# Ledger of designs, part 52: designed miniproteins, single chains, continued (2)

Each design is a single chain, and the fold is of that chain. pLDDT is the mean over its residues in the fold that is shown.

## One batch from the design tools (miniprotein)

Design m5796
Fold by ESMFold2-Fast:
Structure m5796 (fold): chain A 78 residues (1-78)
Amino acid sequence: SRRYQLESAGEISRVGMEFSLKLAKEKKEKGDMEGAEKFLKGGELSAESAAESYRRAGDDEKAEEVLEEAKKKIEEVK
């Protein structure tokens, strides 16, 4: 169904967000500030894509959850 496809797209983008933010943290820990910034931006974009997909699927709770998780992880890397 369309809802299932949108939720699946949201999950894929959420995985991308988690991966990008993990790499951002690792880059910062190694002193690669430019790399950290690029992956932070990638994580933000993936989080927004996931939230939009969840909202389109009618799952506002998951959309809010992914944005809050991204915000928390981004703040930890900054």
Scores: mean pLDDT 86

Design m5797
Fold by ESMFold2-Fast:
Structure m5797 (fold): chain A 65 residues (1-65)
Amino acid sequence: MDEKKAAAKEIAKEMEDKGLIVKVEERDGKLILYIKLENQKDVQLASGASILFAETGVGEIVEVE
């Protein structure tokens, strides 16, 4: 669990560095990442990250307008 949480944080950091994350929220020990997609490259990256993040079980990714 701790290792998966660290991996999820690392994924979130990479997405934040690329300007994809507009908000990060923690509720009941879960990470909720709010992302905004502006181009095809962002969509592809977010899709991969979303799958990996879901596999960790530590939170969810939500797409916003």
Scores: mean pLDDT 72

Design m5798
Fold by ESMFold2-Fast:
Structure m5798 (fold): chain A 81 residues (1-81)
Amino acid sequence: VVLSAKGKKLLEEAREVVTLYKEGKLTLKEVARRLVLPDQKTAEHLIRDIENGSLSHAQFLADRYDLSLEEAIQILQELTV
């Protein structure tokens, strides 16, 4: 799947945010703010899914960021590195 401009922007931001969080440079609250998530718990669940390679939040991301489900799946898979 070729990512739209919105999908590419989200992937770039999410890669940076997840990397900084893993390095201890961002809190979950800051992750939620930068990814425009509704709360810190959603950020925690999303990061946990990324760490586990889970696609359970793919539909949530598609709906939240106005992406196709296929784009949301690709973004989550690329973040699971």
Scores: mean pLDDT 80

Design m5799
Fold by ESMFold2-Fast:
Structure m5799 (fold): chain A 93 residues (1-93)
Amino acid sequence: SADEFRAEVDRARAEGRAEGERLVKNLTPEQLQKLVDELLSKGPEYAERFRKLRAELEKNPDDPEVQEKYRRFLVEAARDSALLETLMEALAK
């Protein structure tokens, strides 16, 4: 359901933030910068995955397998974006 999906996204974001906070406590600023650079370098790959999944969903909007792939991607992206945001905020201090 939409409510269940929102709860999964919220949980993924919370997990991403928590992981980011753990990394900030345990890594040096130089190690954090390298990790941020690594994560940002994967941006084009994420954008391509999103574009392909979006195109598949547009062709097959009522296919539950396609809907599930897209949902899983959004949950993964929510976790990873929250992680990246947390690391970048720490480096901005």
Scores: mean pLDDT 86

Design m5800
Fold by ESMFold2-Fast:
Structure m5800 (fold): chain A 56 residues (1-56)
Amino acid sequence: GVAAALAGAGQLRGAGAAGLAGTMVKSGRDTPEAAARAAGVSPEAVRRAAELNEPL
């Protein structure tokens, strides 16, 4: 449920780091690979976070 998903997200610092890295990539400041290395997550997670932040 939504409550379980929010609790999981709150405990997963990696998800927050991927979100920040995605924002940096979207702003044109870094590549997905460089942002992923800085955040300690995979480049695929950074790309996914950038896509989720895009209002489509």
Scores: mean pLDDT 56

Design m5801
Fold by ESMFold2-Fast:
Structure m5801 (fold): chain A 60 residues (1-60)
Amino acid sequence: MSEEKFEAAYQEALKSTNPREFKAIAKKYGVPENDLIKRWLDDDVQKGVEDIKKAVDKVT
C-alpha cells in the first residue's frame, strides 16, 4: 500500500470533527480503516504521555 495515500488519509482524519468520518476517509483513500484508527490512537497516547511528563517536570 502507498504510504503517501495513508499519510493523506491521516491528515484529513486529523482535520475531521467527527470520528465516524474515519471510515469514509479510509474508503476514499483506499487504506485500511483499522490502520488509520491505530495511528490516531498511538499519536493520542503519545500526546498524553508528553503532557504527563511536562506536568511532572514542572513540579519536580
Scores: mean pLDDT 70

Design m5802
Fold by ESMFold2-Fast:
Structure m5802 (fold): chain A 83 residues (1-83)
Amino acid sequence: MVELARSRGVEIDLSDPEAPGKILQFVMSLPEPIPAQVLRDAAEELFRLAETLDQGTDPRAGVAYLAAAVLQLLADRSDGYVK
């Protein structure tokens, strides 16, 4: 998430419309296996950011929603989606 990115020297400003893409790219660059909780937390952060962008009629809201959905699918895969 944003704190993890900062610890690696990457600046992610949540007020930046490009933040969703930066968060997704950064999470996808993490060494595998990526913990399911980290993926879920990142997805939730992106959903919240997408809502903010959508309220501001920013066309990048769609990218944030897509990025969140991708991270949620990866979390489900990591957590044993099929019981």
Scores: mean pLDDT 68

Design m5803
Fold by ESMFold2-Fast:
Structure m5803 (fold): chain A 86 residues (1-86)
Amino acid sequence: SLDEKIEEAKKLVEEDPSPEAFRKAMETILEVADTGDEEAIQKALELARYVLEKAPPELVNHAVATLLYVIGKQIELELKKRKEEE
């Protein structure tokens, strides 16, 4: 489940803040952004913000790109809802 993947990714970066852990967390965030519903994408957004705050300097640009991607997916869902109400 997507919720379990987000929780495992969050635990991984909280318990082992290695570059490998952040990379795996970002992969999980992107998977949830591509396949998740509105609630799952919101959880991915919260994890993406955490990753950006805690990321080592060499991963900051990757963390920013990941956060922006999730924001883009959230905007796409909102625009899709508005178009269906026209």
Scores: mean pLDDT 82

Design m5804
Fold by ESMFold2-Fast:
Structure m5804 (fold): chain A 64 residues (1-64)
Amino acid sequence: MTEEQKDLKLNAKKYENLAQGYRFLAQAGRDGGPGSRKTVEKYQKLAEEYQAKAEELRAKFEEL
């Protein structure tokens, strides 16, 4: 494996952790009312985005 492949794997892990963090923030915000609901939507989108980035990096790792 190349160093580039190792970096891809590490970055995928980082984005997975970020996605998990934003999912927890979204869940915690559900009890806070309308403002929190807007924040929940934002964090859900961020979690989805970081999860997608992690999947893209894993796909690149598998391709190499």
Scores: mean pLDDT 76

Design m5805
Fold by ESMFold2-Fast:
Structure m5805 (fold): chain A 79 residues (1-79)
Amino acid sequence: NEGDKLAEEGKRKGEEAIRLFEEAKSVEGIKGVQLRMRAMALAVEAQVLAVKSIKLGGDEKLAREASRLAEEAGTEGMI
């Protein structure tokens, strides 16, 4: 269903956000800033998609996983 698709997309975006935040830790200068900004945008999108998934009757476990990854990415980006 549509909700499940949004949860899966949110999960992918959350995973990408975590990866980019990790990459940014070893990258200096403006490139590191750009990676962090991209990761922040993806983390926000993942959280929005998780919420929308629940509203559309998606699987709560999938939505919670997307939200968890978004939260993990947000924690990683707190510097």
Scores: mean pLDDT 81

Design m5806
Fold by ESMFold2-Fast:
Structure m5806 (fold): chain A 104 residues (1-104)
Amino acid sequence: SEAERIREEGLKKAREYLKKAVEYALEKKYEESIEYRKEAVRAAVEGEFLARGDPEAAERFREALENNDVDTAEELMAKVPEEVKKELEEMLKEAREELAKAKA
């Protein structure tokens, strides 16, 4: 379905951003790495809201991340399906493990 395609595109972008986050961290560019990790979370969550036809929630989540509005970001994240959260958490775990291997 179109919704599944939009959601999948968001998750694909999240994986691409996490790959960049790992690359920058390996170069000891930690500020850039953190920004790419934030972009990965944004891409996955925006993809979900766009997939369900809620572009206002997608924009509100982006603004919350840009303004470090943790309360609004957590409120919006609570509306994301558990399946999407689990996939995002697994991607973040894989990125963290890749960095740990490189530092060992």
Scores: mean pLDDT 84

Design m5807
Fold by ESMFold2-Fast:
Structure m5807 (fold): chain A 98 residues (1-98)
Amino acid sequence: MQEVYKLIFEIIKLTIEGLLAKKKGDKETAEKLEKEYKELVAKLETEYAEEAEKLAKELEEKYSSLKNEELIRIIGELAGEDKETIEELSEKAKELEK
């Protein structure tokens, strides 16, 4: 299960960083991150399809009312990411909400 959370955390990271790159007009970085995002989503759908579906349903039922930064912290902790990495991504998510 930790491997699925690591993959989901990386997908969230690429999504947030890609959106920030688009907001800043950095088209080259945005296109690179979108390609990496598509590769990880394909891996999730092929290697962890059943686990991802179960997790998506559980997240929707339990965490639909949470702010994006709180969801990032929960998923990052479950992925076994260090506190610094989780905090950095949470701050980037807050920048997108501005």
Scores: mean pLDDT 77

Design m5808
Fold by ESMFold2-Fast:
Structure m5808 (fold): chain A 86 residues (1-86)
Amino acid sequence: MSREEAERLAEQVLARAEGLIAQAETLPLEEAIELLRRFIETLREEIELLKTDTSLSEHTRELLIEAAERALRLAEERLARLEAEL
């Protein structure tokens, strides 16, 4: 994987997170919470897999982990706001 490919994938990870959060805004509160909880669980699993993936260069791994951790923070912040509305 090239640096440019890694940067593009990192941007896609963040864009997907933003898109999913925007989708949650259009759903009933309970469904939005379930969607975000499942997404957070998936992101946590992907971050752990990335940390152990020896097929990726260190630089690529760091970029993807940082993007996934940023996506996780955005999703967790939105989930906390929705749970406060229960």
Scores: mean pLDDT 82

Design m5809
Fold by ESMFold2-Fast:
Structure m5809 (fold): chain A 86 residues (1-86)
Amino acid sequence: SRVEQFRELYEKILELLEKMKEIYEKNPEDPAAQEEIKKIAEENASLPQQLLEVVEQTPDLEALVEALAELGLDPEEVREELEAMR
């Protein structure tokens, strides 16, 4: 379903952001670490666009809110963020 696709895309983005944070924390101000983070972002540049497309194609905002709530996120905060993405 579109809701499951949304959750999977969101989880992938979250995992990538965490990985990039770990690289940064281990090598703060290192140009090589910054280059690695940039490459990860460039290789995964399509993920945010795919997420936006799923949000646009899913008129039931509540279904998306519930999917992210299952990941431990606050439903009210998630609703505001999803509305801001539109």
Scores: mean pLDDT 78

Design m5810
Fold by ESMFold2-Fast:
Parts: structure tokens; C-alpha cells; sequence
Structure m5810 (fold): chain A 64 residues (1-64)
């Protein structure tokens, strides 16, 4: 997989996570505890997606 393909997949994943966050936050905007939990989960998913992309880019660099 190329670096460009990894970046494109990350962009797609980030867009999907953002859409899910916006929907869940809108449905739970009046519940501060739930809104906080949604924000925490969204942040964790963002970090995981970025971490996975970084690991894939490092693997490409090592295989070169």
C-alpha cells in the first residue's frame, strides 16, 4: 500500500468518525454526561486512526 493510499484511507476514516460524532452529539446535546462520553470516544477513535496510519507509514519506510 502506498503512502497516498494510507493518507486517503485516513481522510475517509476521519470524515466518517466526524459524521458519527456530529449525529450522536446532536442527539445527546442536552445530556452533558453523555455528550462528554461521546467526545471522549470520538477523541480516542481519532487517536487510534492516526496511530494506525502512522504505523502503516513506518512499515512502508522500513520495507523500502
Amino acid sequence: MSAQEIEDQLDTTLAQLKAQYDKLYKENKDNRVQARQIAIEYTAQLLQAIGDAYDQLLALRKSK
Scores: mean pLDDT 80

Design m5811
Fold by ESMFold2-Fast:
Structure m5811 (fold): chain A 86 residues (1-86)
Amino acid sequence: ASPLVRKLLENVDKVPIIRLMEAVMGWSQREIAERLGISESTVRLLLALADDPRFQEDVSRISVGSLSEEEKLEALERALRAYLAE
């Protein structure tokens, strides 16, 4: 199962709104999460995919690897979980 990947796909459309709320309102990721009805972890992962070049590089390495789609999905889920553990 890939619950973090699923949550990102369900909420990827919220990235512009999250950025707008942070930039205009000065809200923390926690405050934005509460307002949007999603977890703070989901907000952190969405912004990491959009703004963190190191995380983008990690995801890119999975993308260009000789892995099956299922293996890529599992590798991405592990990368997302590792990012949240930092």
Scores: mean pLDDT 79

Design m5812
Fold by ESMFold2-Fast:
Structure m5812 (fold): chain A 65 residues (1-65)
Amino acid sequence: SEEERASRTLLALLPNVAGIDQATADAIRERFGGRVPEDVEELTKVPGVGPEKAEAILRAHRALS
């Protein structure tokens, strides 16, 4: 699906685009079943993701949409 494709692409790019380390990207993948949520509150539930990193992830998601 389009959402799965966008999430897979975003997760692969996170270390380069949002400054998210691989362990944090893996935690997002595990928590949300390979999807990236589109809101800050859900993203900040992941250990290592604060509001600033959540906003960076959402900016990257919007750029891929």
Scores: mean pLDDT 74

Design m5813
Fold by ESMFold2-Fast:
Structure m5813 (fold): chain A 82 residues (1-82)
Amino acid sequence: SKYEEVLNKVKELIKQGEEAFKNGDYETALKLYQQAKDLLEGFIKDAIKNNLGLTPEQLEEIEELIKKADEGIAKAQAKLAA
């Protein structure tokens, strides 16, 4: 499904961001986490526009992924500001 395709890509971007962060590539990590967040936000906007009733479980998974992306962004920004 479109939902599964989007979430799988988001999870991959977050994983790549985590790997970049571990390697000290904070600029790349930041970009990857931002891409993950942008993809999630775009999907949410599309879901609202198309009146797609997201299940409570789907909303929870989306919220958890947004939180992970936001935490990654904050972490990478903190390293770049040091």
Scores: mean pLDDT 86

Design m5814
Fold by ESMFold2-Fast:
Structure m5814 (fold): chain A 64 residues (1-64)
Amino acid sequence: SPALERARLLARTIEFLEDWLKTTTNPKVKEALKKQIEDARAELTQLIKEHPSLRDEIEALLAR
């Protein structure tokens, strides 16, 4: 489904940004990465609200 495909993309984006955040020493870049992670998590939460039947599968994407 388009919602699940978007959720997979968001989960991959969060993983990538969190890995970058671990290695980044620049405070300005850390601030920007934290904001992007929070924005992506908020969008993922909204997808779960709009598609409750996909909640378990979407949450499983974040658990890996």
Scores: mean pLDDT 84

Design m5815
Fold by ESMFold2-Fast:
Structure m5815 (fold): chain A 94 residues (1-94)
Amino acid sequence: SVTVTLEEAKLEGNEMVVTVTVSISGEDVEQLFVVVKVNGEITVHQFTAAADDTVTITVRVNSPSFKIEVTVWGQDASGVVSRLASATQEVKAP
């Protein structure tokens, strides 16, 4: 199974920070692609995956309000890419 967890956004200086945790258990993936979309801007993080692994990504956003969408894609030994998990969080200034 693959789980994506988005922590509550925290203000650090003038940026909002979201910690993205991807936990993998029992998957047959060799490469992991974590696609982070913030207000239409896409960033791709690539990792070599282990069968049981945890990957943490820190996302910094120069906006007090935004929508963050995270999609995790895995590539197996045959080169086949599949969507494994996704999470979405809407952040609004208090």
Scores: mean pLDDT 79

Design m5816
Fold by ESMFold2-Fast:
Structure m5816 (fold): chain A 77 residues (1-77)
Amino acid sequence: SAAESALKASEAAHKGDVKTAGEYGGQAMRDAGGNPEDGRATFALGAEVGPQSGSMTAGLAAYDAGGNKEAAKAGFS
């Protein structure tokens, strides 16, 4: 599901795992009916710039992808 993939992307981004964050971010966006490349790029960038910044960026991307407030809140936490 988009929510599950977004949470996994957020966790990977928080850990600085660029590849995993990008993969799950792309999948979350695809499941939400958006552009998977945008999701992949956003979550990967979040992981690259730093754990806290990555988590915030991942949360925002998850919210945009499907209006998933739970995934966005997880990214902010």
Scores: mean pLDDT 64

Design m5817
Fold by ESMFold2-Fast:
Structure m5817 (fold): chain A 100 residues (1-100)
Amino acid sequence: FLAKEEELLAKYQPKVDELRERYENTDDEKELREIYIEMVEIQIEMAKEMRDYALENGDTELAQQLQNVIEALKEAKKMIEEGKSQEEAGKAFVEMFQKA
């Protein structure tokens, strides 16, 4: 697990640093909410990779715990997203359309 954790930290650290810079440079409530949602998304992705790794190692108990965490984080993210204005929803649509 330590080696996998190191791998995931290396993978996600640039995005975490980007979000931290955005957080430090904004007082806008909408931007702060977007940063929070992206933070939750990173946590979901890291938990998914850890869950899959646990399953590969036969740790079904840890995998189930991680799955429960993933589901809780997804519910929290959905609630936050449903609280967004139409303007914020429009931005998300444009971002998906602009897939690089």
Scores: mean pLDDT 71

Design m5818
Fold by ESMFold2-Fast:
Structure m5818 (fold): chain A 104 residues (1-104)
Amino acid sequence: SAELVEGLRRLEREGRELLEEVEEKLPDREDLINLLRTAVEQVRQAARYAEQGNFRLASQKLGEAAALLLQSSQRLKDLGYDELAARAERLAQEALDLGRRLAS
């Protein structure tokens, strides 16, 4: 659906914004930057699959993105970046919600 694809594009944009802020504040944390970059790439792939009507693969990619966002959230929290950690966790929850809606 057009609404779900729009939600995926918004999630990709918000993920890129989080990645850019982490790159600015923690440029030496290549592990975190790579986790977030991979999560954003998986959301982008999910949007492409959804546009093609492949909702099962889109949902799978969102599950993978959510796992990476939750890992990023934990590492950000361990570093004391509680606001960035909360943003990563919210994006993971949005990815899981969109994945469930696509799989229905």
Scores: mean pLDDT 91

Design m5819
Fold by ESMFold2-Fast:
Structure m5819 (fold): chain A 64 residues (1-64)
Amino acid sequence: MPQVELRVLDENGNEVAREVVPVSEFDPAAFLAKLPPGTYRVEFAIVAPDGSRSAPVSGGTYTV
């Protein structure tokens, strides 16, 4: 099963969280809910079974 690398950036572009999860467990909103209040941008990449990664894809902007 492929995995996704979830990368969370604050509004200044600083990385505040990074996690690799199975595609079936990919829920950015649940991860963002654990962060301090603020506005975050999510980026993700697909991780193949051999460990290779896709180019990062820009996710949405989320306020928690």
Scores: mean pLDDT 75

Design m5820
Fold by ESMFold2-Fast:
Structure m5820 (fold): chain A 109 residues (1-109)
Amino acid sequence: GNEKGIELGEEGKKYGELGKKLGLAGDGKKGGEYAALGGAKAAEGADASGRDDREGHEAAMEGGKYAALGGVAGARAAKNAEEAAYGAAGAIAGIGAQAQAGILLGRPA
């Protein structure tokens, strides 16, 4: 397995979980910002893992899942369109990472 891909996927999960926690606490801006960071890290992990790295793709899929959850929580807590954009970016990046990793794992995205 690609250690860098696994580490990036795990970072994506950590930031996605933090984004979800902050969004559920009513901090739409910080929740969305951390979700967007988590989604970006999960996508980097999926890309870094290469075609045959199952552990890296599984970590990226998990990171993308939590980034998407954090993005939704951040967007729901958002007070304005700018704050909601961070949550939307996290959700989009997280879903994209899951789709990429899922295809490479032979699983539905």
Scores: mean pLDDT 80

Design m5821
Fold by ESMFold2-Fast:
Structure m5821 (fold): chain A 73 residues (1-73)
Amino acid sequence: SAQQLGDQAQADLAKHRDDPQRRLDIALHYSTLLTQLGNQATDKKERHQIILEEAGLTVEAIQAYIDLRVQQQ
């Protein structure tokens, strides 16, 4: 489910808190899986959950990207 993917993403991100490249890769990976799930979803509640989880991963990807750019200066 979208919630299970979101929970897995949060757990993986927590393990790599100090690695902005890994956090970016994780956020993009789980975003891709949520998009694939969304293409198959017919239930409105599940679609809403997918959108919320994707929004959270987008915020995380942006923050990780900023951290990565600062690190690579």
Scores: mean pLDDT 81

Design m5822
Fold by ESMFold2-Fast:
Formats: sequence, structure tokens, C-alpha cells
Structure m5822 (fold): chain A 64 residues (1-64)
Amino acid sequence: SSAKLEEQKEVSRLVAKVLRGIGAEIDLEWAKKGLITLSDAQRAQLDRDIAEGEEARKKIQEEL
């Protein structure tokens, strides 16, 4: 059904946000260790990705 497909799409979007957040946490950790250099814009994007990933993780936990 179309409803089941939309549920699958939303789960996929939430999982993608969680994975982006994890990647952003790794990048931020590498920046803290001096392994990479981040611009203010890049850091702001990582902070957003981490926050969105945390929100997505909570939604997955609430719907399971």
C-alpha cells in the first residue's frame, strides 16, 4: 500500500539522518584531535547534522 511505502520512506530518512549525525560526530572528534581543519560554516553544518541525528534516533526509539 502507499501508506506502507511512506512509512518505509520515513524510516529510511530517519536512518539516513542518524548515519549523517554519526559521521558528523566522527568529523568533529577528528577536528578536536587536530587531524582535520573545519571552517565555521562546516562546524555549524556538523552541529546541525548531530542535532538532526539525535532527533531522528529518538523518533525511531518512540516508534519501535
Scores: mean pLDDT 84

Design m5823
Fold by ESMFold2-Fast:
Structure m5823 (fold): chain A 81 residues (1-81)
Amino acid sequence: MVEKPPVLRRYKITARAETIEKAQLAKNVIESVTGKNNVKIFEDGTVEAVFDNMRESQVEELKRLLETLGAEVEVEELPPK
């Protein structure tokens, strides 16, 4: 059976936490799930990460995990490099 090849896309994931401590937890979850070490935390408790090659299923799982921590999560598909 010929399956469509998985499409890897560029995504921006933004998680808004109520506190810096929750933002740090969100950063740790992103780094643990994706292996990405360059996750940005802003002073307002916003966590932002950009992934150049990620499967939609990985984005959905990460969003689910971050929402479980009480973060407000936005996922944006970015144009390819």
Scores: mean pLDDT 75

Design m5824
Fold by ESMFold2-Fast:
Structure m5824 (fold): chain A 74 residues (1-74)
Amino acid sequence: MEEARRLVEEARRAIEAGERPPEEEGEKAFEEVEKGDLSAVPLAGVWAAVNGMEEEKIEEIVKKGKEAVEKKLK
C-alpha cells in the first residue's frame, strides 16, 4: 500500500508539471493494476486524478492488484 500510494503521488506531481498521460492509457492501466501489474499504478493514478476519482477507489484497485500478486507468489 505505501509503495503504491507513493507512485500515485509521483504521478500527481507530474500532472502539476504539465505532464499527463492520455486517458485511454489510464483506463488500460487500471485493468493491469487489478491483474497484479503494479508498474501501471502511476498511470492509473494520473487517469483517476484527471477523471475526478477519489483516492479511496484508487487504493481499492491497487489492493486488488497486490492480492493478485500474492496469489502468484504461491
Scores: mean pLDDT 62

Design m5825
Fold by ESMFold2-Fast:
Structure m5825 (fold): chain A 68 residues (1-68)
Amino acid sequence: SSAEQRRQRLEELRQRLVKEMKKIANGENVDESTKNVNKILEEMQRLGYITPQDVQNIQQTIEELIKE
């Protein structure tokens, strides 16, 4: 069903997000991984899976990780 396909797509995007954020936390390809995170967040927001507040929270976490 459309709802099941939507849930599967969200889970795939969340898993990709976690993978990219782990790379940033480890200092691996930080610039590329940050770009990938922004693309994932744009897609998730466009599909209505996350709120603007969720995007801001994730972006703040990334900025804090990069500053260290």
Scores: mean pLDDT 82

Design m5826
Fold by ESMFold2-Fast:
Structure m5826 (fold): chain A 95 residues (1-95)
Amino acid sequence: GLEEELKELIKQAKEALKKGDLEKALEYLDKALDIASEIAKDPSKRELAKKYLKELIELAKELMDLASKQGNRETVLKAIGLILRAIGEILDIEL
């Protein structure tokens, strides 16, 4: 199901971050955020979705820091975009 796919993408994102693979980390986090957003559409799963969205924000912050250290300005901006998208999804759930 969607939760199993989300968990696998988060695992892959963590591994990519550990290896310093910015492109793969960004790809996995973007896909994970899309799935977390789909889970959030079910009112019974809002708290679960918020938990994952908060984890995705922390991973996107790690991506932003790593990209900044590597001088990859494009990936810094994309990581900021992921953080803002995740915050927006959490706010939509809180409404």
Scores: mean pLDDT 89

Design m5827
Fold by ESMFold2-Fast:
Structure m5827 (fold): chain A 70 residues (1-70)
Amino acid sequence: AAAAQAARDQANLHYVRAANALIKEHEGTLTPEDVGRIFRDVLEGKLSIDDLPPEAAAHLRAARAYRAQA
């Protein structure tokens, strides 16, 4: 359904924005693998989402909410 695809597209957009916020906070020193590991650690509860930069945390929360709707 178009609604499920729109939710997935919004989730992906917010994941990209969260990744960009993390990369910017670390002055471009993070690799894509580092970003993926950080997101996985948050998902697995190994890292608190509140330990992320506020912009990255906000976008990751939004991405998770949209993903739940897809």
Scores: mean pLDDT 79

Design m5828
Fold by ESMFold2-Fast:
Structure m5828 (fold): chain A 80 residues (1-80)
Amino acid sequence: SMELEKILEEIEKLKEAIKNKDYESAAEYLRNIRKLVYNNPEALKLVEETVEKINEAGWDDIETNLKLLEEMEKKIKEVM
């Protein structure tokens, strides 16, 4: 779907921002992701659970956070 394509694009941008420690851009892409999934409760739950896990790991743990985003992407594809 067009909605899924847009969220996957924003997730890729978020991954690049995390790799570059560009937390300002990461916050912007995360807001865009939340907006795109706002009307899908299952997808929104996956996003919020992933954000909580990233906060627990620390935003500087690039390897862990990229894996968490990859798992989120896979699960979002199942519910959208």
Scores: mean pLDDT 88

Design m5829
Fold by ESMFold2-Fast:
Structure m5829 (fold): chain A 69 residues (1-69)
Amino acid sequence: GPAVVEEVRAFMRSLGVPEEAIEEIAAVLERDVNDLDAVERTLVRLYLEGKLSPEQASAIGKFISSLTS
């Protein structure tokens, strides 16, 4: 729900993630918060584009999974 998206935005900002990457991940969650495959694909793509560090991508993926399990 909206609370999950805002928690993820706040978490990503605390990690120093660029706003462009935050909004891309937020858009995936707003579409379907339980589509963890879409989240994983977006995190991998952002990492390959140099917008996320490996540590940021791992932390974000684990955080989202903890909220949606």
Scores: mean pLDDT 83

Design m5830
Fold by ESMFold2-Fast:
Structure m5830 (fold): chain A 101 residues (1-101)
Amino acid sequence: MKSKFEVWANSLIERFEKKFEEGKMKEAIATLENLVALFHTQLLLLTESIKNGLSEPDDVENLISWGKEAAKKAEELGLHSSAELVIETIEDKQNEANNKY
């Protein structure tokens, strides 16, 4: 089943790659920042869904893998702040998932 998240994420990835290929670095950066914000929101929603038994834990691992790829692209562009935001979000949510509440 194709989720709204998957549609939005793929759309933003396509925009990022297109702007990057066109040499429009400012627009590529803005698109990547939108990807980071979308990733953070979906990770929060997915974590809540798992706690409620509505999603599988493997869904978090898939989302984290996607986030790491986005961070790698940011680093390759010298966008250290954007990459750091993705990594920080992953670290915080992995720590939250591993802790007993």
Scores: mean pLDDT 65

